# Designed miniproteins, single chains, continued (5): the designs that were tried, part 27

Each design is a single chain, and the fold is of that chain. pLDDT is the mean over its residues in the fold that is shown.

## One batch from the design tools (miniprotein)

Design m16911
Fold by ESMFold2-Fast:
Structure m16911 (fold): chain A 82 residues (1-82)
Amino acid sequence: STEEVVEKYVEIARKVAEELGLPEDLIEEMVKAIRTLGRGKDEASIRMITAVKLHEALVKAGKSQDQIGYAQSLFQKLIKEK
């Protein structure tokens, strides 16, 4: 179901954000946005929404360009594993 796909990407985004040391309030804000915007969307759209919201959370957390690049690489790796 679409809800299962959304939760899969929520778990991936949460894992990446936790690895990069984002505070829980920013992680919760990101997760809420992914769930809200991903509702009723196809997997490609949910993936795009997740990537955008993860990027916004990393920028808001003050992560460097190198840290954001690492996070994007980790995100792509976790997508392939799940």
Scores: mean pLDDT 88

Design m16912
Fold by ESMFold2-Fast:
Structure m16912 (fold): chain A 65 residues (1-65)
Amino acid sequence: SEVVEKLRSYPRVRLKITYEAIDENGQLKTHTLELEGRGESLARAVENLEAQGFKILSVEIEPLP
């Protein structure tokens, strides 16, 4: 995915990701998650979300020093 490849291009990033998941009440909910770490590690996390079928709505990537 484009998001995964972009994350891998940075040594460290802050990632803000918005995705849809079905909650414990069976309702479709939008969640926002903010993560900071190595681009490769965050790329793996996004790959796992995609593999589990979560729909990624938006991604904000902030390169860190």
Scores: mean pLDDT 81

Design m16913
Fold by ESMFold2-Fast:
Structure m16913 (fold): chain A 63 residues (1-63)
Amino acid sequence: GTLDELAQSLVEHYGLSPEDARAIAQAILAGDAEKVREIGTKAGLPQSVVDTLSKIAQRIADK
């Protein structure tokens, strides 16, 4: 499903652990940009990547 596909993309593109990728994917699909920033930063993602993923979460929330 969408969650698994998004988590796999995060593993492939950013080298995240499956655990961190799943947590971020869940936050993105929930439209929770604030949680995406928090988890992404703690997972060690660059600020530019965290900003991009947060904007994706916001767009999902707005749709």
Scores: mean pLDDT 82

Design m16914
Fold by ESMFold2-Fast:
Structure m16914 (fold): chain A 66 residues (1-66)
Amino acid sequence: SREERGRRLFREIARRAAEEGDDELAAAMEHMSTLPAEEMERAFLALPADQGARALAIAAEIQAER
């Protein structure tokens, strides 16, 4: 499902953030991956702008890799 795909993306972002030493973003993304879909979206939109930008950059890298 699209929800499961989104949750997997959040987990992959968390993993890559942790590998890059961004433990705060990794923890936030890992936590969000455990939430219901509607809460996951709300939590993502509530991220500080800099954290949101880093998450989107990692997501773009993942999607570019196919």
Scores: mean pLDDT 81

Design m16915
Fold by ESMFold2-Fast:
Structure m16915 (fold): chain A 88 residues (1-88)
Amino acid sequence: SSMSQDELLERIKKELYELLTTDKEAVKEMLEELKKLISDEDDELRRKIAELLKKAAELALENPGEAEEEIKKLVEEIGKLLKELAKR
């Protein structure tokens, strides 16, 4: 059965949050790739998504325990923008 867009989005948000809070090495790699992506991105929506992902990754590496609620809010905002991107 095909996964609905809403089910896929909820899974992406959950997996992103788990990655940000459990895998420091993957978060560091993600941060370096996002820095490159942002520099070359001409699409405003894609750039905004990448900038929010970069901010979440930076918070996860600097103060993971203290930034938990801010990371959750960033993941929710990223999810909203991904849904907008998927409608294109």
Scores: mean pLDDT 80

Design m16916
Fold by ESMFold2-Fast:
Structure m16916 (fold): chain A 64 residues (1-64)
Amino acid sequence: SAAQAAHAAASAGELRRGGMDEAAARRAGNKVGQAWASGTGAEAAKASSDVGREALRAAGLPPG
């Protein structure tokens, strides 16, 4: 859906700006987009937080 694609792209963009590899950021963004399309807001927020923390660790950045 357009909303899923928009959330996926936005998340991937943030991860790329944080220094994450483009392919990894795109995969992580797709997971966030899927959660927004099919889950509740709380599930989407949790998926974003979990993926974001893992991505930051993989990029060598502080998790927050």
Scores: mean pLDDT 65

Design m16917
Fold by ESMFold2-Fast:
Structure m16917 (fold): chain A 75 residues (1-75)
Amino acid sequence: TEKLRKFGAALKEYYAKVEAEVEANGGELSDEEEQKLANDIKDFMEEKLRELGIDESVEEALQKVRELRLAEKAA
């Protein structure tokens, strides 16, 4: 769906930003920084799902985005 495509695009942008920040910091994170990052990503996903009006869990939405990506690559 269009909403899932927007969610996937937003995740891609967020991950790219995070990856660039980690690389700028030498590419290594402490256990505490990794945990904070994981929480920040989850919070971002939940807020984006709410913003887009997707009533599925983060886990369900991620699974559907993965399935769409695989289907598009298989075509």
Scores: mean pLDDT 75

Design m16918
Fold by ESMFold2-Fast:
Structure m16918 (fold): chain A 81 residues (1-81)
Amino acid sequence: SEMERMRELLEEQGRKVLEEEKAILATLSPEELKEVIKKLEERKKRLEEALKKAKTEEQKLIAEQMLKQIEELIAYIRSQL
């Protein structure tokens, strides 16, 4: 299905972006990492609101994938502190 294809593409792109972002985060100081977490927590809250307001299955899928990516980045950074 079109939705299943979109899910697979989003998951694949998400994995690649996460690995690239983790590599960049590994070069940052603890103080810089704390600032990144603050910004990611704010973005997470906005995505949770977007997910609640999503009217289509496609909008929900995109918001859910982005939320998962941000949660994984926050967890990664916290593990480095």
Scores: mean pLDDT 83

Design m16919
Fold by ESMFold2-Fast:
Structure m16919 (fold): chain A 81 residues (1-81)
Amino acid sequence: SMFDEFLAELEARLRAARTPEEVLAVGEEAIRWMEENKFSAEQIEEVTAVYVRLAREKGLPGRLLGELVFRAADLIAEQKA
């Protein structure tokens, strides 16, 4: 599915990322793409779980990771309204 392809691409991009700035950019692009394509709350939760795991492994600072997680949670809330 398009969603499974998106998840596979997300994981590949995160594994290829060499800097925290690249990891952050992947996360910000993912949030924009999820919003534009009106991902379900369940899909956003799945993407967020994958991103958080890999971003932590890549050393993204906790503050920046927290900001992205908060933005994803806000998007989930908007989809449930």
Scores: mean pLDDT 85

Design m16920
Fold by ESMFold2-Fast:
Structure m16920 (fold): chain A 65 residues (1-65)
Amino acid sequence: MPADGATAAAALEAAGATVLSAGPRVVSAQIPETGASGVMSAGEAEAAGRAGRDAATALLKRNQA
């Protein structure tokens, strides 16, 4: 199973994102400074948050489209 939503939410918030919703499998978030927002799996969210703000922004833009 991918990472849980709470771990993913914490990683995204550490990267500067605002978490709007965190479920066991899916997280929704935004980065207010860039206007990027989207929905992603918990595993994707954790990986992007851990990689940093630029990775989180790229993932949010990808999942917004």
Scores: mean pLDDT 72

Design m16921
Fold by ESMFold2-Fast:
Structure m16921 (fold): chain A 104 residues (1-104)
Amino acid sequence: SAIDQILAVTGRLLIEIRALGKRYNVPEEVIEQVLRIVQEGGLQVIQAFRNGASLAEIQAILDQTIAQVDALLTQNNVPQEFRDEVLALLRKAGAEILAIYKAS
């Protein structure tokens, strides 16, 4: 199902972010905050999908999730390369979610 595909994309993203955090020696508490924001965003996308939300509403949830992660990483002075890679992963996952939504 589309929901199972969105869950798979979100789950893979959480694993990839955790691995990046370990590689860049980012504090565990910062990584756990990023993972929470991403998981909450994924759940909001699933709820919006179930409620028949528009593509624009799904895009807004994805954009807000990226903005929240960007703000958190900026506030915690993480390595720029880590921030850039996490934001790229979020944008890629967002594009995959939008493609799943359009195909549904």
Scores: mean pLDDT 90

Design m16922
Fold by ESMFold2-Fast:
Structure m16922 (fold): chain A 57 residues (1-57)
Amino acid sequence: GKLTIEVRGRDPLAAILEAGARAKELSAKGHEVTAVVLNDEGRVVERQVFRNGEAVA
């Protein structure tokens, strides 16, 4: 199935690494997982898709 993990923070790199670790774990179980990082204003600053435990474009 398709899943989305959304995190909010001022450090988008730290936030995407944390969300990315969870997204990799879930995607290794057969899900397509999108990790989305929002800034304090609710704007998307990073987006990463994961499939089969790997980051994809």
Scores: mean pLDDT 76

Design m16923
Fold by ESMFold2-Fast:
Structure m16923 (fold): chain A 65 residues (1-65)
Amino acid sequence: MKEIDLGVIEIYIAVGSTLGLFDIEIRDGEIEVYVRKVTDESRELVKKLEELAKKAGIKLRVHEL
């Protein structure tokens, strides 16, 4: 379960990063997401990431630029 959740998180991160919607930093098992463009698409992706991270027990921090 946790392994599958992590894989799904990685896919959403890759999509958002590739589209230039956000940047990512990983520190001590925490994931930091910096939202470069606040759009309906980026908000939806961030919300999904937050829900997935909570289910997987991963700490996720979101910063809007």
Scores: mean pLDDT 70

Design m16924
Fold by ESMFold2-Fast:
Structure m16924 (fold): chain A 84 residues (1-84)
Amino acid sequence: MEEEKYKEAVELFRKAAEDPETGASYAVQAAKLMKELSDEAQRKGAREAIRLAREHPEFGTTILTALENVLPDIAREVIAEEEA
């Protein structure tokens, strides 16, 4: 069950990175799904979302903004790991 929600969240982040028109909606939906997962799965999902944002820099801000708004503590932790 959690693995299925994790996969769905990652797919929604991928769609957010590839679709400029609906990207914000997909990113918010993905972050909300991740909020229902364990803390460990949320961190894993946030790292995957940041990877997708890096691969698609023109849409990366949308993904990061959704993470920061829905999962602020997890987003802060994972972003700090990248800066270290």
Scores: mean pLDDT 74

Design m16925
Fold by ESMFold2-Fast:
Structure m16925 (fold): chain A 100 residues (1-100)
Amino acid sequence: MEELIEEAARLIAEAANLLAEALPSLSEEDQKKALEAEVSAAMALMSVGVGKATGKYDIDTMLKAAEKALEAAKELSDKELREKVTELLEKAIELLKKAK
C-alpha cells in the first residue's frame, strides 16, 4: 500500500517538474494553468509527506489535489506538455485509488 503511494508521489513530482521546466516558454494562459497544476501537485506531495511523517496517509486529500492538478493540466494548449503531464497524473490517480 505505501509502495503505491510512493510511486504515485514519484509520478506527481515528475509531472510538476515537466510543468516547471516548460513554464518560461508557455503562453500567459498556459502559464496560469501550469501554475495551477503545479500548486495542486505540490499540495498532493505535501499530503504524502505528512503521511510519511505521521504514519497516517490521507489518501482522499491526495486524490482531490491530484485530480485538481489533472483538471488544470487538461486545459493546457501545448499538446505535447498536456499529453505527458495528464498521462503521469492519471497513472498517479489510478495508483492512489488502489492504495485506498
Scores: mean pLDDT 87

Design m16926
Fold by ESMFold2-Fast:
Structure m16926 (fold): chain A 110 residues (1-110)
Amino acid sequence: MMEEILERLKKILEEVKELLEKAKELLKELKKVAKSDLEKSEKLLEELKKILLEVEILEGLALILAGVAKVIFGEIPEEMEEIIEEIREILEEIRELLKEAEKLVEEGKK
């Protein structure tokens, strides 16, 4: 039970890390086209918004798993808390990437 919840959390963290790398690549592409191709910039921004939503859903699932662990074991194990914290840090990094992307698209419209 404990090992199964921890393995599920580790898989969520791996997926979240992959989504962060994808978000970074989308922002790099957006920076290249922001002033020259508005339609492509807007499509890249929408893809980045989809990544943020996916990571928010994955954070929600991770919090549910941590809640289940707390009910079963009386406390959230430190390793699980560390995974949840890393997911939250990545979520905040993706939010900052999205803010930068939104600013670049708005500046490209002017």
Scores: mean pLDDT 87

Design m16927
Fold by ESMFold2-Fast:
Structure m16927 (fold): chain A 94 residues (1-94)
Amino acid sequence: NMERILALAEGYLEALRLAKEGRVDEALDALAAGISRATGDASIAARLRALLAAGDEAALRALLEEVEARFAEWLASLSEEEKKELLEFSKKVA
């Protein structure tokens, strides 16, 4: 579980770094790769790219809600100390 969340966090951090450099397309690829690694489903990156290209907001929203729900369930399973460590990690990289 932690490895999947770290993969998502790594993808997000790389995406944020690339976006700050103005490299938006590469940022989206990094985010999609992180999501695929976090979920264990390589098709998620391809689905995300296809939905973004098609402008299918409803399907994109559904995919993002699925990923968010999985993340929220995992966060709810953490101890208060683990939640604080995750928050401190996110502050260092935001």
Scores: mean pLDDT 68

Design m16928
Fold by ESMFold2-Fast:
Structure m16928 (fold): chain A 55 residues (1-55)
Amino acid sequence: ASLEELEKELKYVIEKEKASLKDKLGDYKDVAPNLVATFGEDTTLEEARLALLNS
């Protein structure tokens, strides 16, 4: 997935699902499949967000 697609999924999870940054991506597989495929199920939203900001 592109960086833009990953950023859109991250925004959706945080804004619409009201996810905590400490939640694991695996909890959001159905709404953020590209984040899960890119970073893995055990990665937190905080770690994924930081990785995208440094990309």
Scores: mean pLDDT 81

Design m16929
Fold by ESMFold2-Fast:
Structure m16929 (fold): chain A 69 residues (1-69)
Amino acid sequence: MSKEELELEIAKAMLQIATAVSALALEREGRLEAAEEVRRLGEEKLAAAKTAEEALAAAKELLRYSEEL
Protein backbone atom coordinates (compact mmCIF):
# COMPACT_ATOMS: atom_id res chain seq x y z
CA MET A 1 0.00 0.00 0.00
CA SER A 2 1.36 3.44 -0.90
CA LYS A 3 1.81 6.20 1.68
CA GLU A 4 -0.97 8.16 -0.05
CA GLU A 5 -3.36 5.18 0.11
CA LEU A 6 -2.54 4.64 3.80
CA GLU A 7 -3.12 8.34 4.61
CA LEU A 8 -6.47 8.24 2.78
CA GLU A 9 -7.58 5.12 4.71
CA ILE A 10 -6.61 6.73 8.03
CA ALA A 11 -8.44 9.97 7.09
CA LYS A 12 -11.54 7.97 6.07
CA ALA A 13 -11.42 6.13 9.41
CA MET A 14 -11.26 9.51 11.20
CA LEU A 15 -14.28 10.71 9.19
CA GLN A 16 -16.20 7.54 10.17
CA ILE A 17 -15.31 8.08 13.85
CA ALA A 18 -16.36 11.77 13.68
CA THR A 19 -19.68 10.72 12.09
CA ALA A 20 -20.34 8.01 14.71
CA VAL A 21 -19.46 10.23 17.70
CA SER A 22 -21.56 13.16 16.41
CA ALA A 23 -24.57 10.91 15.70
CA LEU A 24 -24.34 9.22 19.13
CA ALA A 25 -24.18 12.61 20.89
CA LEU A 26 -27.32 13.75 19.04
CA GLU A 27 -29.12 10.47 19.87
CA ARG A 28 -28.30 10.94 23.57
CA GLU A 29 -29.95 14.38 23.35
CA GLY A 30 -33.07 12.75 21.82
CA ARG A 31 -32.39 14.31 18.40
CA LEU A 32 -32.90 11.12 16.39
CA GLU A 33 -33.67 12.81 13.05
CA ALA A 34 -30.55 15.00 13.34
CA ALA A 35 -28.46 11.89 14.17
CA GLU A 36 -29.81 10.14 11.03
CA GLU A 37 -28.97 13.21 8.88
CA VAL A 38 -25.40 13.32 10.27
CA ARG A 39 -24.95 9.60 9.45
CA ARG A 40 -26.30 10.16 5.91
CA LEU A 41 -23.96 13.14 5.33
CA GLY A 42 -21.00 11.19 6.73
CA GLU A 43 -21.71 8.27 4.38
CA GLU A 44 -22.01 10.63 1.37
CA LYS A 45 -18.76 12.45 2.25
CA LEU A 46 -16.95 9.14 2.81
CA ALA A 47 -18.00 7.91 -0.67
CA ALA A 48 -16.96 11.23 -2.29
CA ALA A 49 -13.51 11.58 -0.64
CA LYS A 50 -10.65 10.72 -3.04
CA THR A 51 -7.75 12.18 -0.99
CA ALA A 52 -6.79 12.33 2.70
CA GLU A 53 -7.20 16.13 2.58
CA GLU A 54 -10.77 15.79 1.24
CA ALA A 55 -11.66 13.22 3.92
CA LEU A 56 -10.24 15.42 6.72
CA ALA A 57 -12.00 18.52 5.34
CA ALA A 58 -15.24 16.50 5.24
CA ALA A 59 -14.76 15.43 8.88
CA LYS A 60 -14.30 19.07 9.98
CA GLU A 61 -17.32 20.20 7.93
CA LEU A 62 -19.50 17.42 9.39
CA LEU A 63 -18.45 18.32 12.96
CA ARG A 64 -19.32 22.00 12.29
CA TYR A 65 -22.68 20.99 10.80
CA SER A 66 -23.58 18.75 13.78
CA GLU A 67 -22.72 21.61 16.22
CA GLU A 68 -25.08 23.94 14.31
CA LEU A 69 -28.00 21.47 14.53
Scores: mean pLDDT 81

Design m16930
Fold by ESMFold2-Fast:
Structure m16930 (fold): chain A 68 residues (1-68)
Amino acid sequence: MNIEEALEKALEDAKKLGNKEAVELVEKTKEDQSDEAIRETLAKITEILTKENEVDEDVLKRLEASIA
């Protein structure tokens, strides 16, 4: 997996979780494609997604049903 592919996957995962901060970070990193910025942003995104990954998909579906 190259950096661009990793960013695309992170963007999809962030959108699935509804994490606006992660989505914005990926978009900013796509504009600033320096290796240093990409590595720092991917580390932050991975931390955010790892935290969200503790939430089961079933829990997310229940939350969506609760707010609909």
Scores: mean pLDDT 62

Design m16931
Fold by ESMFold2-Fast:
Structure m16931 (fold): chain A 85 residues (1-85)
Amino acid sequence: SAREEEIRANAAKAAAKALEAGKKEELIEGLEEQAAAARELGLEKVARKLEEIAELVREDKLTPEELEERMREIIEEALAFLEKQ
């Protein structure tokens, strides 16, 4: 539904805010949980990208702005896959 898509789209903003708030451990756990869920749905490429972002967050290699951009790209890819079904 539109609400589910909006919640996923807002994940990018939520991730950036979590990083800004210094909640890296919670953010990494959330990203890894989302990667597992994506893999269960057959979204292996999306899962792999989420795992990559989690690693970059762990290593302090992403700014909140860069994290938001990467999450937006992943959400768009996931939505495109779901629309193809």
Scores: mean pLDDT 78

Design m16932
Fold by ESMFold2-Fast:
Structure m16932 (fold): chain A 82 residues (1-82)
Amino acid sequence: SLDELIQQLVEALAAGAPPEEIEKLFREIVEQIKREALAAIKAGNVQSALHLLNMLKSLSDTPFVREAIKEVEAAIQKALAG
């Protein structure tokens, strides 16, 4: 779950894990938020999708996060237009 991934990241940071492990956990968190946002859209739960989109927007500004934001925004726009 997203909560389990966040806990793993917090524990890894506290333990001084290598940057490669931190990056891996961060990418897994971003992908999980994206998956949950897309699932929320499919279920008609636009409020949950917007909450998850805002969570992505609060993360570090990297190309990887920016790409995930664009994908979720496009999915929300498509759902609202159709």
Scores: mean pLDDT 83

Design m16933
Fold by ESMFold2-Fast:
Structure m16933 (fold): chain A 71 residues (1-71)
Amino acid sequence: SEAEKAVREALERGEITPELAKMLLDAGFSVEEIEEVVRAVREVRAQGTDPPLEAVKTLNKIGKKILDKLA
């Protein structure tokens, strides 16, 4: 999905991509929710190949919210 692709690209870069930021804003996400995404991406990046389960869960939850909002 587009949401999964955007999240994957953000994880690979270790930062929020312009595409992901636009998708979140267009979907009506708040600044606080976007900050949560930034935090989760940075947390996964900081752990490298062994990311915290909670950070992965947060990213999956956000991806599901994006899909629900776009459906």
Scores: mean pLDDT 66

Design m16934
Fold by ESMFold2-Fast:
Structure m16934 (fold): chain A 59 residues (1-59)
Amino acid sequence: DEEQMFTKEEAAKLLGLSLEQFEKIYSLSFPTKKADKISASEIFLLKSGILANPSLLNQ
């Protein structure tokens, strides 16, 4: 568990994504969450998911 929180823009930048791409993959990974802040652990999970399945970026 990470204590550090990021904005959606910061999370998108860390993943090398546009805000729209980030919103899409975040919604797919965390469909029940409506968070304005993203934890470092959530960013790590998203990055791992993208590396495992790059087609997530096309949704």
Scores: mean pLDDT 71

Design m16935
Fold by ESMFold2-Fast:
Parts: structure tokens; sequence; C-alpha cells
Structure m16935 (fold): chain A 58 residues (1-58)
């Protein structure tokens, strides 16, 4: 499982390096990061911080 994922990720990375289509490159990178993150059991970073609580009406 882990070895197969690593091999798959390496193949995807190679395709990313070989392709010159920025749209395809982005798609492949996104898919690779998502799948590797899931398989690693590491939760994805929360880049969307909750908006700060506005001051309460007194």
Amino acid sequence: STAELRQWAAEVQQRVLETEDPEERLRLMREMVDRVSRASGVPPPEEVLPEPLPPLPV
C-alpha cells in the first residue's frame, strides 16, 4: 500500500515535470497532494482560518 502509493506519486511527479500544460500540472499536483495526505493519515492543513469573532454589541 505505502510502497504502491509512493510509486504512483513518483509517476505523477514525473508526469508533472514532463508536461508543459500548466492546467494539467496543477490538476496532477492537486491530486497527488490530496491522495498522499489521505494515505499518510495526516490531516490536510487548515488554510482557511475561521474568521475572527466580531465585537459583540454591548
Scores: mean pLDDT 66

Design m16936
Fold by ESMFold2-Fast:
Structure m16936 (fold): chain A 78 residues (1-78)
Amino acid sequence: MELSKEQKIALLIEKTVLEVMRENPDLSEEERIELAVQKAIEKVKELFPDMTDEELERVKEAARNIAKLFLKMEKEAS
């Protein structure tokens, strides 16, 4: 299946954020979110080095929103 650049970025963010959130349960909620955002940006820049500052800000927002959603779902599942 042929994915657009935007779809590839979205899937990469989701995968990276979920891995960071699952692997770092001992960190505070804020630290886990910030780490997930940082790792998502690093991964996106590795595959798409010519990303603009505006595109990177959208990546940060998406990663932060996914991390917050993960925390909410984790609390509801407990």
Scores: mean pLDDT 82

Design m16937
Fold by ESMFold2-Fast:
Structure m16937 (fold): chain A 66 residues (1-66)
Amino acid sequence: KLEEIKELLERYNEALKAGREEEAEELRKKLGGRGEVLRETAEKLREIGDEIQKELEERRKQLELE
């Protein structure tokens, strides 16, 4: 399910940012264990998330310049 993949991806990202290797490892196992199809979906969700974050950051920076 897409929602479940999103949650796993978000938690994995949070664990990486926080340096929580234990949590990241568990989440990685869950993502990998579900199959390659889920991995591709997770990858696309990550790309979209990164694009959105960069877009918002650029827009914020633009507003800061006023």
Scores: mean pLDDT 69

Design m16938
Fold by ESMFold2-Fast:
Structure m16938 (fold): chain A 96 residues (1-96)
Amino acid sequence: MAEKISEVGAEVTRLLMRALLEDPSRLEEAAREAAELLRKRLAELGLELEDIRIVRTADGVWTVETLPGPEVAKAMNEDQLLAQERLRARRAAEAA
């Protein structure tokens, strides 16, 4: 499982890096494609996600934000669950 998740992460990273090097103007499109690819690949592994986004942080770093489905959430520890609650609260504030 972990090895396959790592392979998916590497593929997403390559897609984003290629966009940065070849055509930065298409980076937002590449980020959306990468998010969809990650969602599809994780679903094939039986890992359901409630939501997934690829975002650029204030320091210019690209990061993947995921909201796990109930089966994945059952396996999360307290710190991971708290991080997800903070992410949900931030997204709710952005939507308001």
Scores: mean pLDDT 65

Design m16939
Fold by ESMFold2-Fast:
Structure m16939 (fold): chain A 80 residues (1-80)
Amino acid sequence: SEIEKLLEVARKRLAEKDIAGALASLMLAHAEGASIEELVELAREAGLPEELIEKLRRALEALDAGDVLGAQKLLDEAVA
């Protein structure tokens, strides 16, 4: 599925320490129907710090609310 492909890309980018690219892939997976909890668990299993996981969760929640710019700002803060 498209979700499975995006999650594989996210895992690869996390292994390469491409946090920005990984977060972008997780956001695309959410747009394709992956749940926030599924994406948060993947990030936690991959060893991301809790501060980054919290920002990812808030960014995904912002997307659900239609706040695309707010989601992007949270992701930019996560990789700063």
Scores: mean pLDDT 83

Design m16940
Fold by ESMFold2-Fast:
Order: C-alpha cells, then sequence, then structure tokens
Structure m16940 (fold): chain A 78 residues (1-78)
C-alpha cells in the first residue's frame, strides 16, 4: 500500500545521517505517491516533500524529527 511505503520511507529517513541518500529515497517514494489522488496519500506526500526541503536546506536534525513524526501519522492511517 502507498501509505505503508510512505511510513517505511519516513521511518528510514528519520535514522539516515547521509542527506543525499535520504533525498534519493524520498524522491523515489514521492514519485510513487504522485500516482494517487487520495487525500491521505496527498497529505503524506506533502509531508515527505517538507522533509526533503529541510534536507536540501541542510537541516538534518529537523528533517529527522519531521520524518519520525510523519512516520507515526502515516502508520495511524494504514
Amino acid sequence: ALLELAAKTAEVVSRLTDPEEAIALLDGTIAALSTSDSPEVRAVRAGLEGVRALLRAGKLEEAQAAAAELARRARELV
């Protein structure tokens, strides 16, 4: 399921220390989520895009925290 993929991606990103690796993983998952118009999938996709923006801004700790919270929320939707 797309929400399950998003939750797993966010869980992994919350533990990654390499921003480039995290961004590559996020790019793949965001592309997969873009195939769905579900409101829940759109909301989680927006969250992952926010995490990616934090990583691109060099805010690794903030990105990890945001990813952990997003993983928790996405798990509640599955």
Scores: mean pLDDT 83

Design m16941
Fold by ESMFold2-Fast:
Structure m16941 (fold): chain A 90 residues (1-90)
Amino acid sequence: NISPNCKEAIKDAINFLEDNPFVQFYLKVPKFYTKCPGDKEFDKFLVLLEQMTTGKTGPLPKKNRNLKLPKVPKCKSQKDCVEKLKKLFL
């Protein structure tokens, strides 16, 4: 189940991605993860973000090994990635 703290962590992460280059995101993941430790939905968010950006975020820490992930198309731009993430998680 998605806790309110985890939903807010995903929202904060998406807001960060709107205003900052993807390559800086991996440095902020520990801060977001602190609000949402070991949460499956946050790990799912990280996996989908890494997949959509073809690794442009850098390697993202994930704690859940067995995730049910939808296949998402690769995003064309930072704005396109952010809009797709908003549709999937918000």
Scores: mean pLDDT 71

Design m16942
Fold by ESMFold2-Fast:
Structure m16942 (fold): chain A 93 residues (1-93)
Amino acid sequence: TAEEHLQKAREHLEKARELILKAGKSKNPDEQKKYLEEARKHIDEARKHIQRAQELGADPEEVKRLQFEADVLEALVRIMEVNLKLGEEKEKK
């Protein structure tokens, strides 16, 4: 049902938020990269569920809210990935 897909989207976005928080608290670059890669996968899965919910006639306002949340989380992941890459370039001998 549309509601089941909305619920799955919410679960994946919550998992992405947890992983982003863990990445931000870690001091290990390899661990940070792993958490960000896992967060991206959860954001992608959430987007698939949001799209399916929309196709099944879910509330347009709730669909827009979840799309916006996914966009914000993806932007945060992108910022953190850029920061990690800049750190790696400074350590390259």
Scores: mean pLDDT 84

Design m16943
Fold by ESMFold2-Fast:
Structure m16943 (fold): chain A 90 residues (1-90)
Amino acid sequence: THSVSVAVVLEDGVFLTVPAPDWDPASAPPGATTVTLRFPAVLEGPGHGPIRLGETTLTLTDRDGVLEAVFEGEVSPEHRPRIVGVGVSE
């Protein structure tokens, strides 16, 4: 198990860093390339203040070293997150 940090870039250019669970692709079953992450109801990060989300799920799929992301969530009316980029660091 190793710690992973996920950075999510939203359509309006907001950059969010979210705590990811300890994720180790090597510990996944053979052939597993998909990880589903659930975000807290409120996302906080330095410099942007709190963003209030409902239920939010991020599905990450590794495809030949390229990480694809699908973002699905309910948000407060004043903010509508949409992923345009995802970075993963260890």
Scores: mean pLDDT 53

Design m16944
Fold by ESMFold2-Fast:
Structure m16944 (fold): chain A 97 residues (1-97)
Amino acid sequence: DLEKLEKEIRKASEAGDLEKVRELAEKLLKEHGPDAALDTMRRLVEEGLLEGARAVREVILKHYKKTGDVNGYTAAALIYTGDVLDYEFRKEKEKEE
């Protein structure tokens, strides 16, 4: 169940349980594919759960490295970096307002 795994990953991220985030992200990726894992990573960044997002990113990049999908690896890495930079920019702007 995709929704249940996403909810459990979010709860583990909120708790700072990064090992559990990695285990759940590996299960999510195995059962629902890398795009589902990428969407979950992006939601965690949007919610400010950057450490959980980094753990999910680690799982995604490891998957693409193992499969030899250089394009998937590069896309996932760039999406993560862009989303984190966007989040930090918005956070800094909120402090100035």
Scores: mean pLDDT 86

Design m16945
Fold by ESMFold2-Fast:
Structure m16945 (fold): chain A 64 residues (1-64)
Amino acid sequence: MSIDELIEEFKERLARARSREEVYQVVFDFFKELYEQGIVLTGEQLAEVARAVGERLAELDARE
């Protein structure tokens, strides 16, 4: 699977996470998979991932 496909699946998993704990779980599982597969993100890809996480956490915090 390409790294772009992995990032897309990661974003889908983030969208399905309903709590901060679930977001953190998705993030750690993603980086664990990358490490186990020997995949290294570029600085730009890492920034995109971090941005997606921040935006999802902000969305959850904005909910009633």
Scores: mean pLDDT 81

Design m16946
Fold by ESMFold2-Fast:
Parts: structure tokens; sequence; C-alpha cells
Structure m16946 (fold): chain A 115 residues (1-115)
């Protein structure tokens, strides 16, 4: 559907923005703490976008698999960021977000299996 295509396009745009933040971090242009703030804002936007798409029931099985893959990639970026920061409050926030993404991924996998 056109709504699913627009949703997947926005998902891919968010993943690309997160990659660009990590490239800036790897070049030393931003601190791990600045990268965490920008990435967590994008993760919040992504989870809200997923919630809306699930409510609208526009996602196919293939779309759900694409979203799960994107969430797994984002989790890997959050783990990498956790290794780069020395701030214990930022580490705790990243751990909390990784746990939240694990719950979301499991929810999406259960929904995919019910289809």
Amino acid sequence: SEKAKEFLKKVDEIVQKIKEIYERLDRGEITPEEAAREVLKLVSEFTELIAQALQDRVLSKEDLEHVIKALEEIKNYLRYLKEKTTDPEVKALLDSQIEGLDVLIETLRERLEAL
C-alpha cells in the first residue's frame, strides 16, 4: 500500500540519519553524549512511527521483517555508543533504550507469527 511505502521510506530515512550521526562521532566531530541525545530523539520518532503504522494496520509480513531488521541495526548502534561514552547516566539511559527496543522487537515478532 502507499501508506506502507511512505512508512518504510521514513524508517529508512531515520536509519540513514542515525548512520550519519555515527559517522560524525567516528570523525570526532561530536561527543558520544551529543550523539546519544541526537540518536535517542530519532529512536523516539521511530517508535512513534511504528506505533502509528501498527494502529493503522498497514504493515505486511515483509514490512514487519524490514522494521525488525532496522530496530536490530539501531540496537547495535546504541550498544556501540554505550561502549564509547564514559558517562554513567548516559550508559544507563542507553541500556534502558536497548531494553525498550528488545521489548518492541519481541512484540513485532509475536505479531508477525500471528499473521
Scores: mean pLDDT 87

